Designed miniproteins, single chains, continued (5). Designs and how they scored, part 73

Each design is a single chain, and the fold is of that chain. pLDDT is the mean over its residues in the fold that is shown.

## One batch from the design tools (miniprotein)

Design m18521
Fold by ESMFold2-Fast:
Structure m18521 (fold): chain A 82 residues (1-82)
Amino acid sequence: MGLTQEEIDALREEAKTADPERKKLLLERAKKLEELSKKRRELVELEKKAEGDNELAAEAAKLQEEVEELEEEIERLDKELA
């Protein structure tokens, strides 16, 4: 949680003094990072439990796809914020 939470907090703080367009992007990035952090924790837990369980392995695979989609959305926002 450390680095991701610090990044989320930093984005929210920067948003307070940003122009409206940049503020929207900063807050959206913060929201996506928070969701990504949650899904990454769930994925690690599922992967540990998935050993020998086909249903848990399928859930972990689906969650991995959701994590990858969020990472792509965050990368797009990073390019817009640069």
Scores: mean pLDDT 79

Design m18522
Fold by ESMFold2-Fast:
Structure m18522 (fold): chain A 77 residues (1-77)
Amino acid sequence: MVSGVTIRPEGDRVLATADLEIPVERLPELLRTVLSVPGVLSAVAVDVTPDRATLEIVAESEEAARRGLEAARRAAE
C-alpha cells in the first residue's frame, strides 16, 4: 500500500515522498520499477523496516513524479 504522498518543487527538480507498506524483500524490485519511469532521476527508500519504508523520488517534472508514484503503487500490490 502507498499512502502519505507529498509532491513539491525542489530547485529545478521535483521531490515526491510516500509511505510504503511492502515487505523489505520487494523493495529492490519496486525501486528499479520507479527508476525505469521516464523523467525519474532517483528513487531511494529510507526508514526501512521489515514491512514499511519511506519512498523518496527526485524527478524532472511533477508529471514524472506522479508517474513514478503510480509505478510504486502498482509494484506495492
Scores: mean pLDDT 83

Design m18523
Fold by ESMFold2-Fast:
Structure m18523 (fold): chain A 93 residues (1-93)
Amino acid sequence: SALAQEYIQRLNQIQQQIQQTTDPQKILELVDEAMAIVDEALRTITDKEDLLKILELAIQILLQAMDKAPEHVTQLIGRLLRVIGEKIELELE
């Protein structure tokens, strides 16, 4: 859907910003922005394939954030497990 493509574009922009920054606090803030988009997508997108793409991109963002901000790994791991759980539940439908 057009809305799903908008969420994917916004997440891709966040991923690019994470790749370009060296500030661990800014990385955590960008992850929180990505999680807000994920939460909005889970409420608004009904298409399974679109949601899977959004969740897969969020997992990718979280893994990159953990690599770049290892001091925040404990905080980021909880977010990662939540997104993985959402993806598994969606795939098992």
Scores: mean pLDDT 89

Design m18524
Fold by ESMFold2-Fast:
Structure m18524 (fold): chain A 88 residues (1-88)
Amino acid sequence: MSPVLRETIQLLRWMGELTEVRVLERMGAPTATLLARIDRMSAWINKHLRNNKELRAKIIRELERLARESTNPAVRAALERMIAELRR
């Protein structure tokens, strides 16, 4: 499999995880469960997105949307931290 195709598939899976966090928060999932999922997403971003400015901009936009929709202060803080890391 080409590196570009592999990265695209991983990005789509990551976007699915982001949607899942949003759904789980709305369903009242425990904060620890939500933070564990966000930590996995952060680890993936730090590994895969350092060299792609266009993908980083798109991911930042989606994270900002999720942070605005979040009702959990700890989840919002974790998402804002991830955004700050991506802007570096």
Scores: mean pLDDT 76

Design m18525
Fold by ESMFold2-Fast:
Structure m18525 (fold): chain A 62 residues (1-62)
Amino acid sequence: SEEEFAEKLRKEGFSDEEIELALELYKGIKNKDLEAVDEATAKLLETLSKEQLDKLAKLLEE
């Protein structure tokens, strides 16, 4: 669920703003909204470190 995904990100040290961006990506993936996925991905690449991006990718694979 979105709440479980957000909680995992919070435990990994993500800020509330970073979690909001990650949730935009998560919702886009679930809804198969390619435009939303592309927009969220672009924002995440500008905002997150490589380490945070790697952690996010692993959590999305679960």
Scores: mean pLDDT 83

Design m18526
Fold by ESMFold2-Fast:
Structure m18526 (fold): chain A 100 residues (1-100)
Amino acid sequence: MIKVTLSGGGTYKEGDNVTLTFTVSGAGEGEIKFEWYKDGKKLDLSPESPLYGRITFSQEGNTAYLDIKNLKKEDSGTYYLKATKGDEVAFSEGVKLTVK
């Protein structure tokens, strides 16, 4: 059974930078596919997305990072991660980000 833990939520000011960090446990070694969700919608970080360059996703082993620069009020919402390894799928708890 894989488990995903997410941290870095809370209340921030517009213009701040925040990093949401998540760690996958119980998955062992091998490829893990990560997908970020905001308010139930998959977060598009492709070069064609309006979020490209401001929101970046990086992965190192079983730890993944969502780096959000220059926070905007529309970045407020509930974030969670979907981790997939083979036939196993796990979701993190939701973390609430509030931008004031």
Scores: mean pLDDT 77

Design m18527
Fold by ESMFold2-Fast:
Formats: structure tokens, sequence, C-alpha cells
Structure m18527 (fold): chain A 93 residues (1-93)
């Protein structure tokens, strides 16, 4: 399950790079679901990837919420995530 979930997450990243955010969302959702069944919790990397997929889909309000969730849930968030949250807040305000 974990190995299959890791493959799906990598496929989600590749789909996003290829300009297929809907496919990326489906793949990431499957990856998270399989890891959840294996008792593996949602990671910071999953939340960041979700936010990036939501931005690519034009769901900027949902992307903003995903970045906020990352900062609230995980104490060691990269500065790039904090900077992107600030950019989205300025854009949407």
Amino acid sequence: LVEEAERLREQAKEALKAGKPSEALSLLTQSVSLRRKAGVPLTLEDVILLAEILEALGALDLALEAYKYAIKRFPDVPQSVVDRLKELEAQLK
C-alpha cells in the first residue's frame, strides 16, 4: 500500500508539471487514501502539493485554506509556503 501510494504521489507531481491539475488531484487523493488505510497520516508534502494543484485549477480560495492548514498543522513549514500564502492573501484581498 505505501509503495503504491508513493508511486501515485509521484504521478500526481508529474501530472501537475504536465498541466493536468485535475488528474493530479485524483492521483493525490488516491495516494492519501491508500496511506490512510495503511495508518500513515497526511504529510506536509501532501498539503503543499494539494495547495499547488488547487492553484493550478484556479481554486485560489481553497489553495489559500490549504496553505493556512499547512502552517497551523505543521510547525516546520518552509518559508516558500509562508511567502506564497502572503502572495495569495494580497491577491485575494
Scores: mean pLDDT 82

Design m18528
Fold by ESMFold2-Fast:
Structure m18528 (fold): chain A 61 residues (1-61)
Amino acid sequence: SMEHLEGAAKIAAGLGGVSYEKGLRAAEVAFENPEASPEEIARRAGVSVRAGAAAKGAARM
């Protein structure tokens, strides 16, 4: 859902220390690839592994 995606983006941005736009990209990747590692999410979204891990956790909520 859009609300879940936006919530995950805010969490990824806040915990990952990146902009909302980057957090949203990480959240999108995590949502579409639930089996992806934090490193894979980070690589595909162009963010830190910390942001990738935050996005993965938020997408599983």
Scores: mean pLDDT 84

Design m18529
Fold by ESMFold2-Fast:
Structure m18529 (fold): chain A 95 residues (1-95)
Amino acid sequence: MDEEFRAGLANVLRAAEKAIEALREGDVFEAETTLTLAIMTASLLVKYGPEEYREEARELLELLAEAARAAEEGDVEKAIELLEEAAERVRELLE
């Protein structure tokens, strides 16, 4: 796996975990800021990452975008569920 792509995935994982913690503490603004950065990073992984991982990067981007929408609508439980799924998918890719 490309080191730059791996670093991007690691950044998305850390951001997802931080967003989960912020949501559990009721800090929606911190979660939204963290999710915005994660979405930007995932978007770059889709555009510039290896072709072989483009589908996985796109699915990750979709999960993060849906989590951000759920958080904005006040569905904290759904947002955390989606972020936990995103984090697990990143861990599988980094293995």
Scores: mean pLDDT 86

Design m18530
Fold by ESMFold2-Fast:
Structure m18530 (fold): chain A 57 residues (1-57)
Amino acid sequence: SAMEEERKRREAAIREYIESGGKNIKEIAEKFGVSVEELVEWIVDAGVELLREVVLG
């Protein structure tokens, strides 16, 4: 579904950002066709979910 493809795209963008050591955010945003602001929101949302899993699980 389109929702699953968008989720996989977000996951891939976040992974590339982490692998870059946080240095290439603008280039990664361009590669995935999103704004830097959108990519930052994806990263923050993923970080919040990870913190929730660590605290609760």
Scores: mean pLDDT 77

Design m18531
Fold by ESMFold2-Fast:
Structure m18531 (fold): chain A 78 residues (1-78)
Amino acid sequence: SAAEQKAAAQAALEALKEALRNPEDQGIVEEAVRKLREAAALSKSPSDQRMLEGAAELLREGRHETAVTAAEVVLKQI
């Protein structure tokens, strides 16, 4: 559980960095959205889950830098 949460958080962070480097690559952006949702689903914190889901929505809206900044606040604490 805790190890799975940390692994999912790390995977989401790396996917977000890749999306920030390649914001026009829809496949990379969709992978980052998927990894954020996986991290959210494994979270035991409702507020963390909402923030990660919010970051996924920002990423889909093309607000990539804002999404990364918001998600990092949560993911780096896991």
Scores: mean pLDDT 82

Design m18532
Fold by ESMFold2-Fast:
Structure m18532 (fold): chain A 95 residues (1-95)
Amino acid sequence: SEKEELDLNIGRALATVLKTRPRIRAEDIENWLRRNYPNLDQRDPSELEGLRNVLRGMSEEIPKITEEDIEAILAQPTISEAARYLAEVLRRALA
């Protein structure tokens, strides 16, 4: 779908930025998630799907981000925990 392709492209673009700024903080990720996915704490299916597609786009540009990493990020019960998990994945994947 057009929405899926847009989300994938956002992920690819974010990955390009992250490769040049590898010291992204969990707090910066949390703020970005709260702005773009405000209902993620409530397990909103459309926001979970949108974030999954963004993370898939990131994994195309940062191949050490695995499908298991993506699902583990999405399985976190809160935005704060998802942000911390994603920060650790990025630290490992960009090392």
Scores: mean pLDDT 87

Design m18533
Fold by ESMFold2-Fast:
Structure m18533 (fold): chain A 90 residues (1-90)
Amino acid sequence: EEEAKKLIESFKQGIDVLKRQIDELEARLAAGADPETLRREVRALIKTANFMKEYLDKHKDKIDPEEYEQLKKEIDSIVARARELEARLA
């Protein structure tokens, strides 16, 4: 229980960091930042989000199914936003 709670808190914290990072990338694109630099950072964000999803899947048996689905959906949402931003940079 305590271990599962700390694991969930860690994922929520990581998801919040990724959300802030993608918001910053969108703002920087609007401000005319270098597209190549933004592409690199967007790809890094996608890689990090996918790593988190893989780690979440590895520990799914330790997490309540409803909480697992919530965290998975949040990560998938971030990946979708990053993919949309990547498409705008193409």
Scores: mean pLDDT 85

Design m18534
Fold by ESMFold2-Fast:
Structure m18534 (fold): chain A 101 residues (1-101)
Amino acid sequence: SVREMVELMIRVVEKTLEEIKKEKDPKKRQLIAQMTLGVLEVMLAVLRSLKDLLSERERRAVEEIMDMILETEKKIEANPEQTAELMEEFVERLRELAREL
C-alpha cells in the first residue's frame, strides 16, 4: 500500500539522519541527504506510473510527497548547514501524512 511505502520512506530517512548527524563535513551531509531524496524521487516515480491502481487520496499523497522532496532539496542546496534540521522537518511531515493514509 502507499501507507507501507511512506512508512518505508520514513525508516530510510531516519537511518539517513543518523549518518548525517555523525558527519561533520557540511558538503558530505548535503550529499548524503541529496542522494537519499533522489532515491525517494525514483520510488515515487514508479508509484506514479501505477496511479490508475491508487485511490484519489493516495494519488494526492504521492504528489504532496514529491513536492515536499523538491522543496527540501532546494532548501538544502541553499542552506547546507541546516541539512539535519531540514531532513528532520521532512521526516515529521512524512509521519503526519502516513497518519492520514
Scores: mean pLDDT 87

Design m18535
Fold by ESMFold2-Fast:
Parts: structure tokens; C-alpha cells; sequence
Structure m18535 (fold): chain A 75 residues (1-75)
């Protein structure tokens, strides 16, 4: 279902955010390195949406994009 796909997307994004935050703290990354990491995260998230979602469903894609942008703010 669309709801199950969105939940799967959110769960995978939350796991990746946790991994990225751990990397930032462990490696003591600079603000510039963090910004590059955010950009790479955004590209990865687009790939994940392509894998999990029906891209022809505009409403579903809007909801998915909102989840990605909301989670990206946590980095």
C-alpha cells in the first residue's frame, strides 16, 4: 500500500540519518563537509524514492519529498 511504502521510506531515511549523525560526531566533520554530506544524502534519498514508490503518483511523491526534507533538517 502507499502508506506501507511511505513508512518504509521514513524508516530507511531515519536509519541513514542516525548513521550520518554518528559519522559527523565521530569524525568531527567541518560545516562544509557536513553540507556536502547533506547533498549526497539528498541524492541517495531520491534513489530510494525511485526504488520504493510509484513516481507517477504526484500526491505520493509530494508526501515522500516532504518526509525527506523534514528528515534532512535533522543533519
Amino acid sequence: SDEAALKALEAQIEQRIADVKALIERENLTPREVELLKAKFGAWAIGLMVELLDLSNEELMKKANEIVLDKLKKL
Scores: mean pLDDT 82

Design m18536
Fold by ESMFold2-Fast:
Structure m18536 (fold): chain A 60 residues (1-60)
Amino acid sequence: GFTSDDALKYADKGDNKQTALSSLFAGSFGGNLELSEKGSTAATKGDGRQSARLAQQSES
């Protein structure tokens, strides 16, 4: 998935990388937003988590 390392690559603080910042925001990367995503994922644990995990394992 989208990771902190990828976010730093696209954000590239200190440089004129506004396009990268737009990509970062499109990825919805942020502390509060990340917490909301975790909550949403936890709610979905009972619905398709088994199939999703198997798919992730195979693709990983």
Scores: mean pLDDT 48

Design m18537
Fold by ESMFold2-Fast:
Structure m18537 (fold): chain A 89 residues (1-89)
Amino acid sequence: SGEIRKELEERRKDLDNMSGDLEHNKKMKERYKKTGSHFDILDRPLTDEEKKRLLAFLDEQMERLKKNNLMSPLIEKAIKERKKKIENS
């Protein structure tokens, strides 16, 4: 039972790590963590440069998903809601 749970956790980590540009996402999160800001957490108002970068990143991810036939209405809605949240911060 414990081994099956470990395999599921490893597979889940692999899937999470395979979502998007892994190296770019790690670098972005490390950069914002170092500045006291979390990439997906609005602990404070975002700067105009941070907003521009995040919006550009989301646009790149949308185009990548479309190119690879991975875009679904649910994913598109999630990205649009995230963009709206960033624009209003």
Scores: mean pLDDT 64

Design m18538
Fold by ESMFold2-Fast:
Structure m18538 (fold): chain A 68 residues (1-68)
Amino acid sequence: SRITEEMFEKIYEVQKKKGVVEKSLVKEELEKLGIKPTKEEVEETVKKLIERMIDEGVELLREAVERV
């Protein structure tokens, strides 16, 4: 994967401070780190972020990317 441990930690800290995990926000953070993520990379990163936040007892909001 192109997403390094350092990149993941930077994204984690940003999302933790915002208290929200959304695919569009994760995509923007990855783009700021100099990569253009695939949909799969974004979804996998979101899943890992949520799991770590739950494990650490961090309160978070989940928002739908699309309302259908």
Scores: mean pLDDT 70

Design m18539
Fold by ESMFold2-Fast:
Structure m18539 (fold): chain A 71 residues (1-71)
Amino acid sequence: SREEILRRARAALDLARTFREPGKAVSAEEIAAALRGFGLTREQLEPLLEELQAEFPDLAEEIRRALGLLP
């Protein structure tokens, strides 16, 4: 479901943010790896992009770029 996909995406983004190196920005590659780890695809996340960017404004650009790295 949309809600289940959104919940997994939120968990992946929180993990990427939590495990970043101090003083280093989270990369699109790190976000893509986290999203893949939660079994998420570009097709599932494209309809949720705007909502995820609004919820994670500090990662908005990296999330958009990460979707381009997903299968």
Scores: mean pLDDT 81

Design m18540
Fold by ESMFold2-Fast:
Structure m18540 (fold): chain A 88 residues (1-88)
Amino acid sequence: SLKDQIDQLKNQAEQLKKAKEEAEAFMEHSLAIARDEATKQALLSVDEAERNRAAKEAEIQSLRDEVLGKLTSSIKRYELLAQQLEAK
């Protein structure tokens, strides 16, 4: 039924929102670990700690942009489809 299709699209959007929140939390946690490790390494070598931190942060940011961008686009797509079906 039309209602079942709308409910499915809304459920997909909600599941993707949860996945996005989990991905954001994972990225924040990964950044915190990278910063903590850099702080510890700075006691031994400030230059090495900074290079390692910059490299890890760049990798995390790249993954964040790819994953969160795709999730955001998918969420918007499913929400728009649900709205279009509700208008019929």
Scores: mean pLDDT 82

Design m18541
Fold by ESMFold2-Fast:
Structure m18541 (fold): chain A 88 residues (1-88)
Amino acid sequence: MKDPALKEVLELEVEVSLELMKYSIALKQGDLESAIEHLEKALEILDEALKKLDTMDPSDPEVQALRASFEKTKELVQKELEELKKSL
């Protein structure tokens, strides 16, 4: 049985994916304000997921893989958010 917190982190991964999907739809519609809102929500969820991972066993390969994935996604989301804000 895995740490129950790992299930919560996996649920947060789904929430990040949904916000990024909403961001893509908003961009396609030319709605920059909504696109920015969804990226900001994705960052908030990523921050929560990373904080939960900090409480888990850092030697667990699943924890290591999730941390690397979330850190990379956070960097990309932050970069995109800064670029979109320049377009306003």
Scores: mean pLDDT 83

Design m18542
Fold by ESMFold2-Fast:
Structure m18542 (fold): chain A 90 residues (1-90)
Amino acid sequence: SRREEIIRRMFDFYDTDGDGTLSKEELKRMLREMVGGLVPDEQIEEEVDLILKEFDKDGDGTLDYEEFKEMLLSDSKILSVKILRIMLET
């Protein structure tokens, strides 16, 4: 779908190493760039930890594409995830 293509492009843009996963550092960069005006910098690390705890089902400390897609399509209570989802729906 077109939504999946947008999610894929976003994933690939932040997957700097091309490993097919988003590391904690890449997730922190994504949140700072996309939601940094709405979430304080000191909260970004806590937001990433909450994301990994909820969506990193395998405990690798990274998000693969399927986990990332699930996060963006979820009804998560995590503030940064809610903001990212709204951005995808506009």
Scores: mean pLDDT 81

Design m18543
Fold by ESMFold2-Fast:
Structure m18543 (fold): chain A 85 residues (1-85)
Amino acid sequence: SRLEAALRAAAEALRRMADLVEAGRLEEAEALDKEMAAWLRENTSPEEQRAVLGLIQTAGREAAAAGLSEAEVLRAVADRLAAAA
């Protein structure tokens, strides 16, 4: 489905973002975040976008609460999205 494709695409983007953050390439990570947000707007319905963003927010809060690093939080979120796809 479109939602499954969106979850997979977002997971891939978040993993690349984590690698960039870990390498200290923060401007490139920010650019990729903006590209992911734009892709979701162009390729998903408002309901599908809300579902993807809801999963990102929930997984991100749980990972941050566990004391993970910024890159580890991004990877945890990516794994959660991939599992939901």
Scores: mean pLDDT 87

Design m18544
Fold by ESMFold2-Fast:
Structure m18544 (fold): chain A 78 residues (1-78)
Amino acid sequence: SISELARELEANFKPNDTEGIVAGLKRIVDLLIKEGRYAEAVLMLKSAAQFYKLMGNDKLAAAIEALRKEVEAEIKKL
C-alpha cells in the first residue's frame, strides 16, 4: 500500500543513497509486474516520485520518474 511504501521509504531513507532507494523500488516493481499488477507498480512509482519531490529531493524524484517511464514502456510491450 501507499502508506506501507511511505513508511518503508522513511525508515530506509539516506539523503545521498539515490541508487539504493531506486534499486529497492525496482525490486518491488519487478515483483508486482511478475504478479501482473501493472497499475499498482506504476502508481507506486508515481507516489514515490511525488513524495521525494515534496521533500525537496529533486534528483531522487527525477530518477524514480525515469524508472516509471521505463516500466510503462516495458508494460506496453506485453
Scores: mean pLDDT 78

Design m18545
Fold by ESMFold2-Fast:
Structure m18545 (fold): chain A 60 residues (1-60)
Amino acid sequence: SIKEKNLRLIEETSRIFNEVVAEYKERAKGKSPEEQMELFHEMLREFARRVAEREAELRA
């Protein structure tokens, strides 16, 4: 059902967030403060993209 798919997406959001944060934290190590902030903004966009992709998969 739509309700079950929505609940699953909400539950999986924490996992997606943790995975993206871990990836970008590693990429940001040893970078300048300016480059780290660029990666932070990229991380937020990538998180939104992966959530949207997962929503589309669950609704298919």
Scores: mean pLDDT 86

Design m18546
Fold by ESMFold2-Fast:
Formats: structure tokens, C-alpha cells, sequence
Structure m18546 (fold): chain A 82 residues (1-82)
């Protein structure tokens, strides 16, 4: 989605800041989950950060979440045998 890529580019610096804040302040168990998510599902991790940024900025977090879930569903369809 062009909208998601534009938001990623727009919030690239803020995503790095949010990631640093989460990793510094999260309990050890949550840090392990987040590190695993970043390694195994980097797109899901990236989209999750976008949704959090939109919520902080009082943007349309629901629309961003919907677009992110749609993109992830499309990516997963390409991996399913017909």
C-alpha cells in the first residue's frame, strides 16, 4: 500500500525513537517477544510501530491498522499452496 509506505517514510525517525523507548522501558519478557517479532516478522513489527505512532499523534490508527492487516494477509496468501 502506497499510504503505508508513505507513513513509514514520514515516521522513519519517530519509529526509531519509539523502538528505543519500548526496548528501554519494557519488561525483559516483552523485550524478548519484541526482538523475536522484529527478527521473524519484521513487517508486522514495523506496522505495529506505525499504529502506535498514529495513536500518539491522534491520527487515524484504525485506518493504518486495517491497511497493515490487509497487506500482511496479502503477503501470507502468496505463501499458501493452492
Amino acid sequence: SKKLEELIEKYKEEMEEVEEEILKNAPPEEKEILERLKEEEPRLYEYSLLVLIEEKNKGNAEEVNKLAMEELAEERRDLVPQ
Scores: mean pLDDT 74

Design m18547
Fold by ESMFold2-Fast:
Structure m18547 (fold): chain A 96 residues (1-96)
Amino acid sequence: SPKLNAVINSLKVEFPSPGVHELIEAIATAKNETDVQIALGQLSLYGAVHKDTELIDAANTAEKFAEDYFSGKTTQLPQLSGPEGLLVELIYLANQ
């Protein structure tokens, strides 16, 4: 999907670390909630180790969105800006 690829590329520009790029790709290719949540947990851990508060906040926001989305509590993309919005949009578009 052109939209999915655009979001992946935007996240890779925002977070230029190779380890973060691997986790973004893992989220994009995840087939279920468990795989998404594992990758998001690893993003939060990466952010904590590297003192990247922006990455931690984006991952935590995306973890809550994934929980609500996969449980059926929400079916729509929330209006968020910045890296939080990009990561949530990645999860949403990968599961359309």
Scores: mean pLDDT 89

Design m18548
Fold by ESMFold2-Fast:
Structure m18548 (fold): chain A 67 residues (1-67)
Amino acid sequence: MKKLILVLAESAEDAEALAALLKKYYPDAEIKAVAVPSREEGEKVAEELKKVEERPLEVVYSPLFYG
């Protein structure tokens, strides 16, 4: 079963850069990059996706959320 990795960052540029890095290490995973203004809003996006996603879901937050 193909794993879905959700990448959450404060900017689309940061989210896409992190997604590209993760794709290098997890080539068989489907990676979805989403820009959100805060980690709290990212958590809401992850919960919403978790309700509709039947595949194994892993959520990755950008380290830049803490700056």
Scores: mean pLDDT 77

Design m18549
Fold by ESMFold2-Fast:
Structure m18549 (fold): chain A 74 residues (1-74)
Amino acid sequence: DEEERLRRSLEWLERYRASLTPEQQKAFDYLLENPYLSLEERKELAEKFGLTEEQVRDLQLLASTYRFLREKLA
């Protein structure tokens, strides 16, 4: 079942989100509200939260996936 698979993915992602550091969680929350960051804005966000640009990119992909899953399962 596609919906069941998507729901399991959302549950996994919510557990992963709960395991993030406070700084990573703040960055993730910001990325949920601001999904379309430029490369320069990603660098600024990384510096602001003490993360690497790669970590911000990964969080941006996860935030995008989280938004997709929540919208599909709403």
Scores: mean pLDDT 82

Design m18550
Fold by ESMFold2-Fast:
Structure m18550 (fold): chain A 77 residues (1-77)
Amino acid sequence: SRSEENEALIEKILKKADEALADPSLTPLQKIMILGAGVVSLATLAVVSKKLGDEESAEKARKAADELIARMKELEA
C-alpha cells in the first residue's frame, strides 16, 4: 500500500542518517549535510502526503524530520 511504501521510505531515510551519525570517518559538518538532505526529503514527503489526504504519512514524515533536526542541533554543540 502507499502508506507501507511511505513508511519504508521514512525508515530508509532514518537508517541513512543513523549510519552517517555512527561513521567515525565523517566530520560533524558532513553529518549535518547528510541529515539536512534527509530533512528536505522528509519535509517534501510530509507536504505531498498532506495534499493527497494521507495525514498519517504526513505526520510520520514530519516527526522524523523533527528528530533529524534535533540531532543536527546536537552536532552544532
Scores: mean pLDDT 86

Design m18551
Fold by ESMFold2-Fast:
Formats: sequence, structure tokens, C-alpha cells
Structure m18551 (fold): chain A 90 residues (1-90)
Amino acid sequence: MVLSPEAQELLAKGLKEVVDKVGAEKVRKAIVESLKRSGVDVKKVEDLVDKLVTAAENGDVKSATKTIGQISKENPDAVVAIAEAVDSLR
């Protein structure tokens, strides 16, 4: 699935919201479990997920949006898994 720039920003804002609610560590674990469930090779996206969660924890929505855009181009299935994890924590 290819996310529009607007959808990428909405996902980044949602990620910040759930990080603020439950903490970065719980969000990271939920993302990793969602990636495993979706059959995504976690090792291939681990650095980008770490960058994404760190940006969200720091309130850096711009960097989070950019990282989501990169994940969306390199591994669209990973973006779907991340969105599902974020929605599960709302």
C-alpha cells in the first residue's frame, strides 16, 4: 500500500499520540509483534522503526513523517503493520 503524504503525516501524528499514551517501549513492542504477524523481516526495517519511534517520542512529527515515507517506499507491508499496531493502541 502506498501512503499519500497526508496519510503519512496522519500516521506520524497517531504514532506520537500512542507513544504519549502508553510509552515508546510498549509502542515499539507492538510494532515489532505486528511486523512479525504480517511476515515482515524485522531485521530489514529495525533501524527505520527505531528512528520512527525515537522521532515520535521526541515529538518530531516531521522526522516521523519522513521515516514513514521511507518505510512506505522500501517495504509497504511494514507500513500497514505499523498502522495496525498504532490503531490497536488507541
Scores: mean pLDDT 83

Design m18552
Fold by ESMFold2-Fast:
Structure m18552 (fold): chain A 83 residues (1-83)
Amino acid sequence: AAEEAKKLVKEAKKKVEEGDYAEALELLRKAYELAVNNDISAEELRELARLVREAAKASKDEGLKKILEAVARELEKMAEERE
């Protein structure tokens, strides 16, 4: 689950860099569902949040950047709840 989620976030970052924001958001949704529905450790959730923040930094669209930063915050909050 954790490795699949990380792969999805890395693919999402590539889609952000390509300007394919719809596909990027779909990949992030799938990664988030894996994080919610599986016992991913707090440390793995923090690593996912860091990867999502890297995707946000790659975005040239401020609206998408805000969405990605919000997703990263939710993953960080989920990590705190699992500690």
Scores: mean pLDDT 81

Design m18553
Fold by ESMFold2-Fast:
Structure m18553 (fold): chain A 74 residues (1-74)
Amino acid sequence: MVTVDTVAEAARRVGVSLSEEQRTQFVNFYRQVVYGDMGVPWSDEKDELLIQKLVELGVSESQARRLLEEVKRL
């Protein structure tokens, strides 16, 4: 399960600084997108929604893609 600590570690690996509020907002959105539709496997559409959320939180698109990949590894 993705947690605020999971996102903090992923951000550290990518070199991105996220506030506690930004990490919490991303975790809540991740849970909604990934776990809210448990009947659907992981998809490019889910990836793009999560990347767009990170961009809205102030992360560049390239950093957002790397951060999402690190979250998936944790």
Scores: mean pLDDT 78

Design m18554
Fold by ESMFold2-Fast:
Structure m18554 (fold): chain A 61 residues (1-61)
Amino acid sequence: MKLKELVLETAKELGVELSDEQIEQAARILQEHKDGGVPESELEGIARVLVRHFHDHPDSV
C-alpha cells in the first residue's frame, strides 16, 4: 500500500523505528484522511506528526 510506504519513508527520514502495528495504524489514519479529501502534500505532514507521536508514545499500537 502506498500509504504504508509513505509512513516507512517518513520514519526513515526522521530516524525513527516503528513497530509493524504502529506502521499499520499510521497508514490507516492516513487512509481515513485521504478518503476525507485531504491532499497528498498535507498527508506528508500528517505522516510526520503520526511518526513522531508513535515514537514519543512507544506503548501506542
Scores: mean pLDDT 77

Design m18555
Fold by ESMFold2-Fast:
Parts: sequence; structure tokens; C-alpha cells
Structure m18555 (fold): chain A 87 residues (1-87)
Amino acid sequence: MPLSAEERAVLEARLPELLADNFAAAVEELGLDPSALSPEERRRVLELLRAAVEEHIAWLESKGGTDSGEYWAALQLRAEIDRQLAA
């Protein structure tokens, strides 16, 4: 069953928060200082997150989960990460 317009609006509103939470977790996993990230370290974190999101998208596609909120959110997170990497 595809997401309702209401469920999509909630996920859209939370995309910056979801990216920030995932970014913070990746910084911690890499052993970096979140208060003192260099531009190069920030780029590495974003590249790691992009790879993880791509793997998750591929996994959802392999399971036929392409009409789920999780799939939609993953596509939007990938787009936001790509936007951050292009800046």
C-alpha cells in the first residue's frame, strides 16, 4: 500500500532531522569529533552515509518494498546527501 499524502508530508518535514541524526551517528561510528569536523571529514561522513543509503535502497528494491514509506524516505535522504555534497 503506497504512503498517504499525510504520511508523506510527515516524512518530508522530518528529512532534515533524519539526515542530522544519521550524520551524528556516522560521525560517532567513524570516531570523529562532531564539534570540530573539518570540511574533508564532513565530506567523508556524507560519502559514507550516501553509500549506506544506496545499499539500503538496493535491499528494499530486492524485497519489492518500492511502495513503502521507508523506500520513499531513503530516496529523499539520498537526494539531500547529494545536495549537501554538491555545495
Scores: mean pLDDT 74

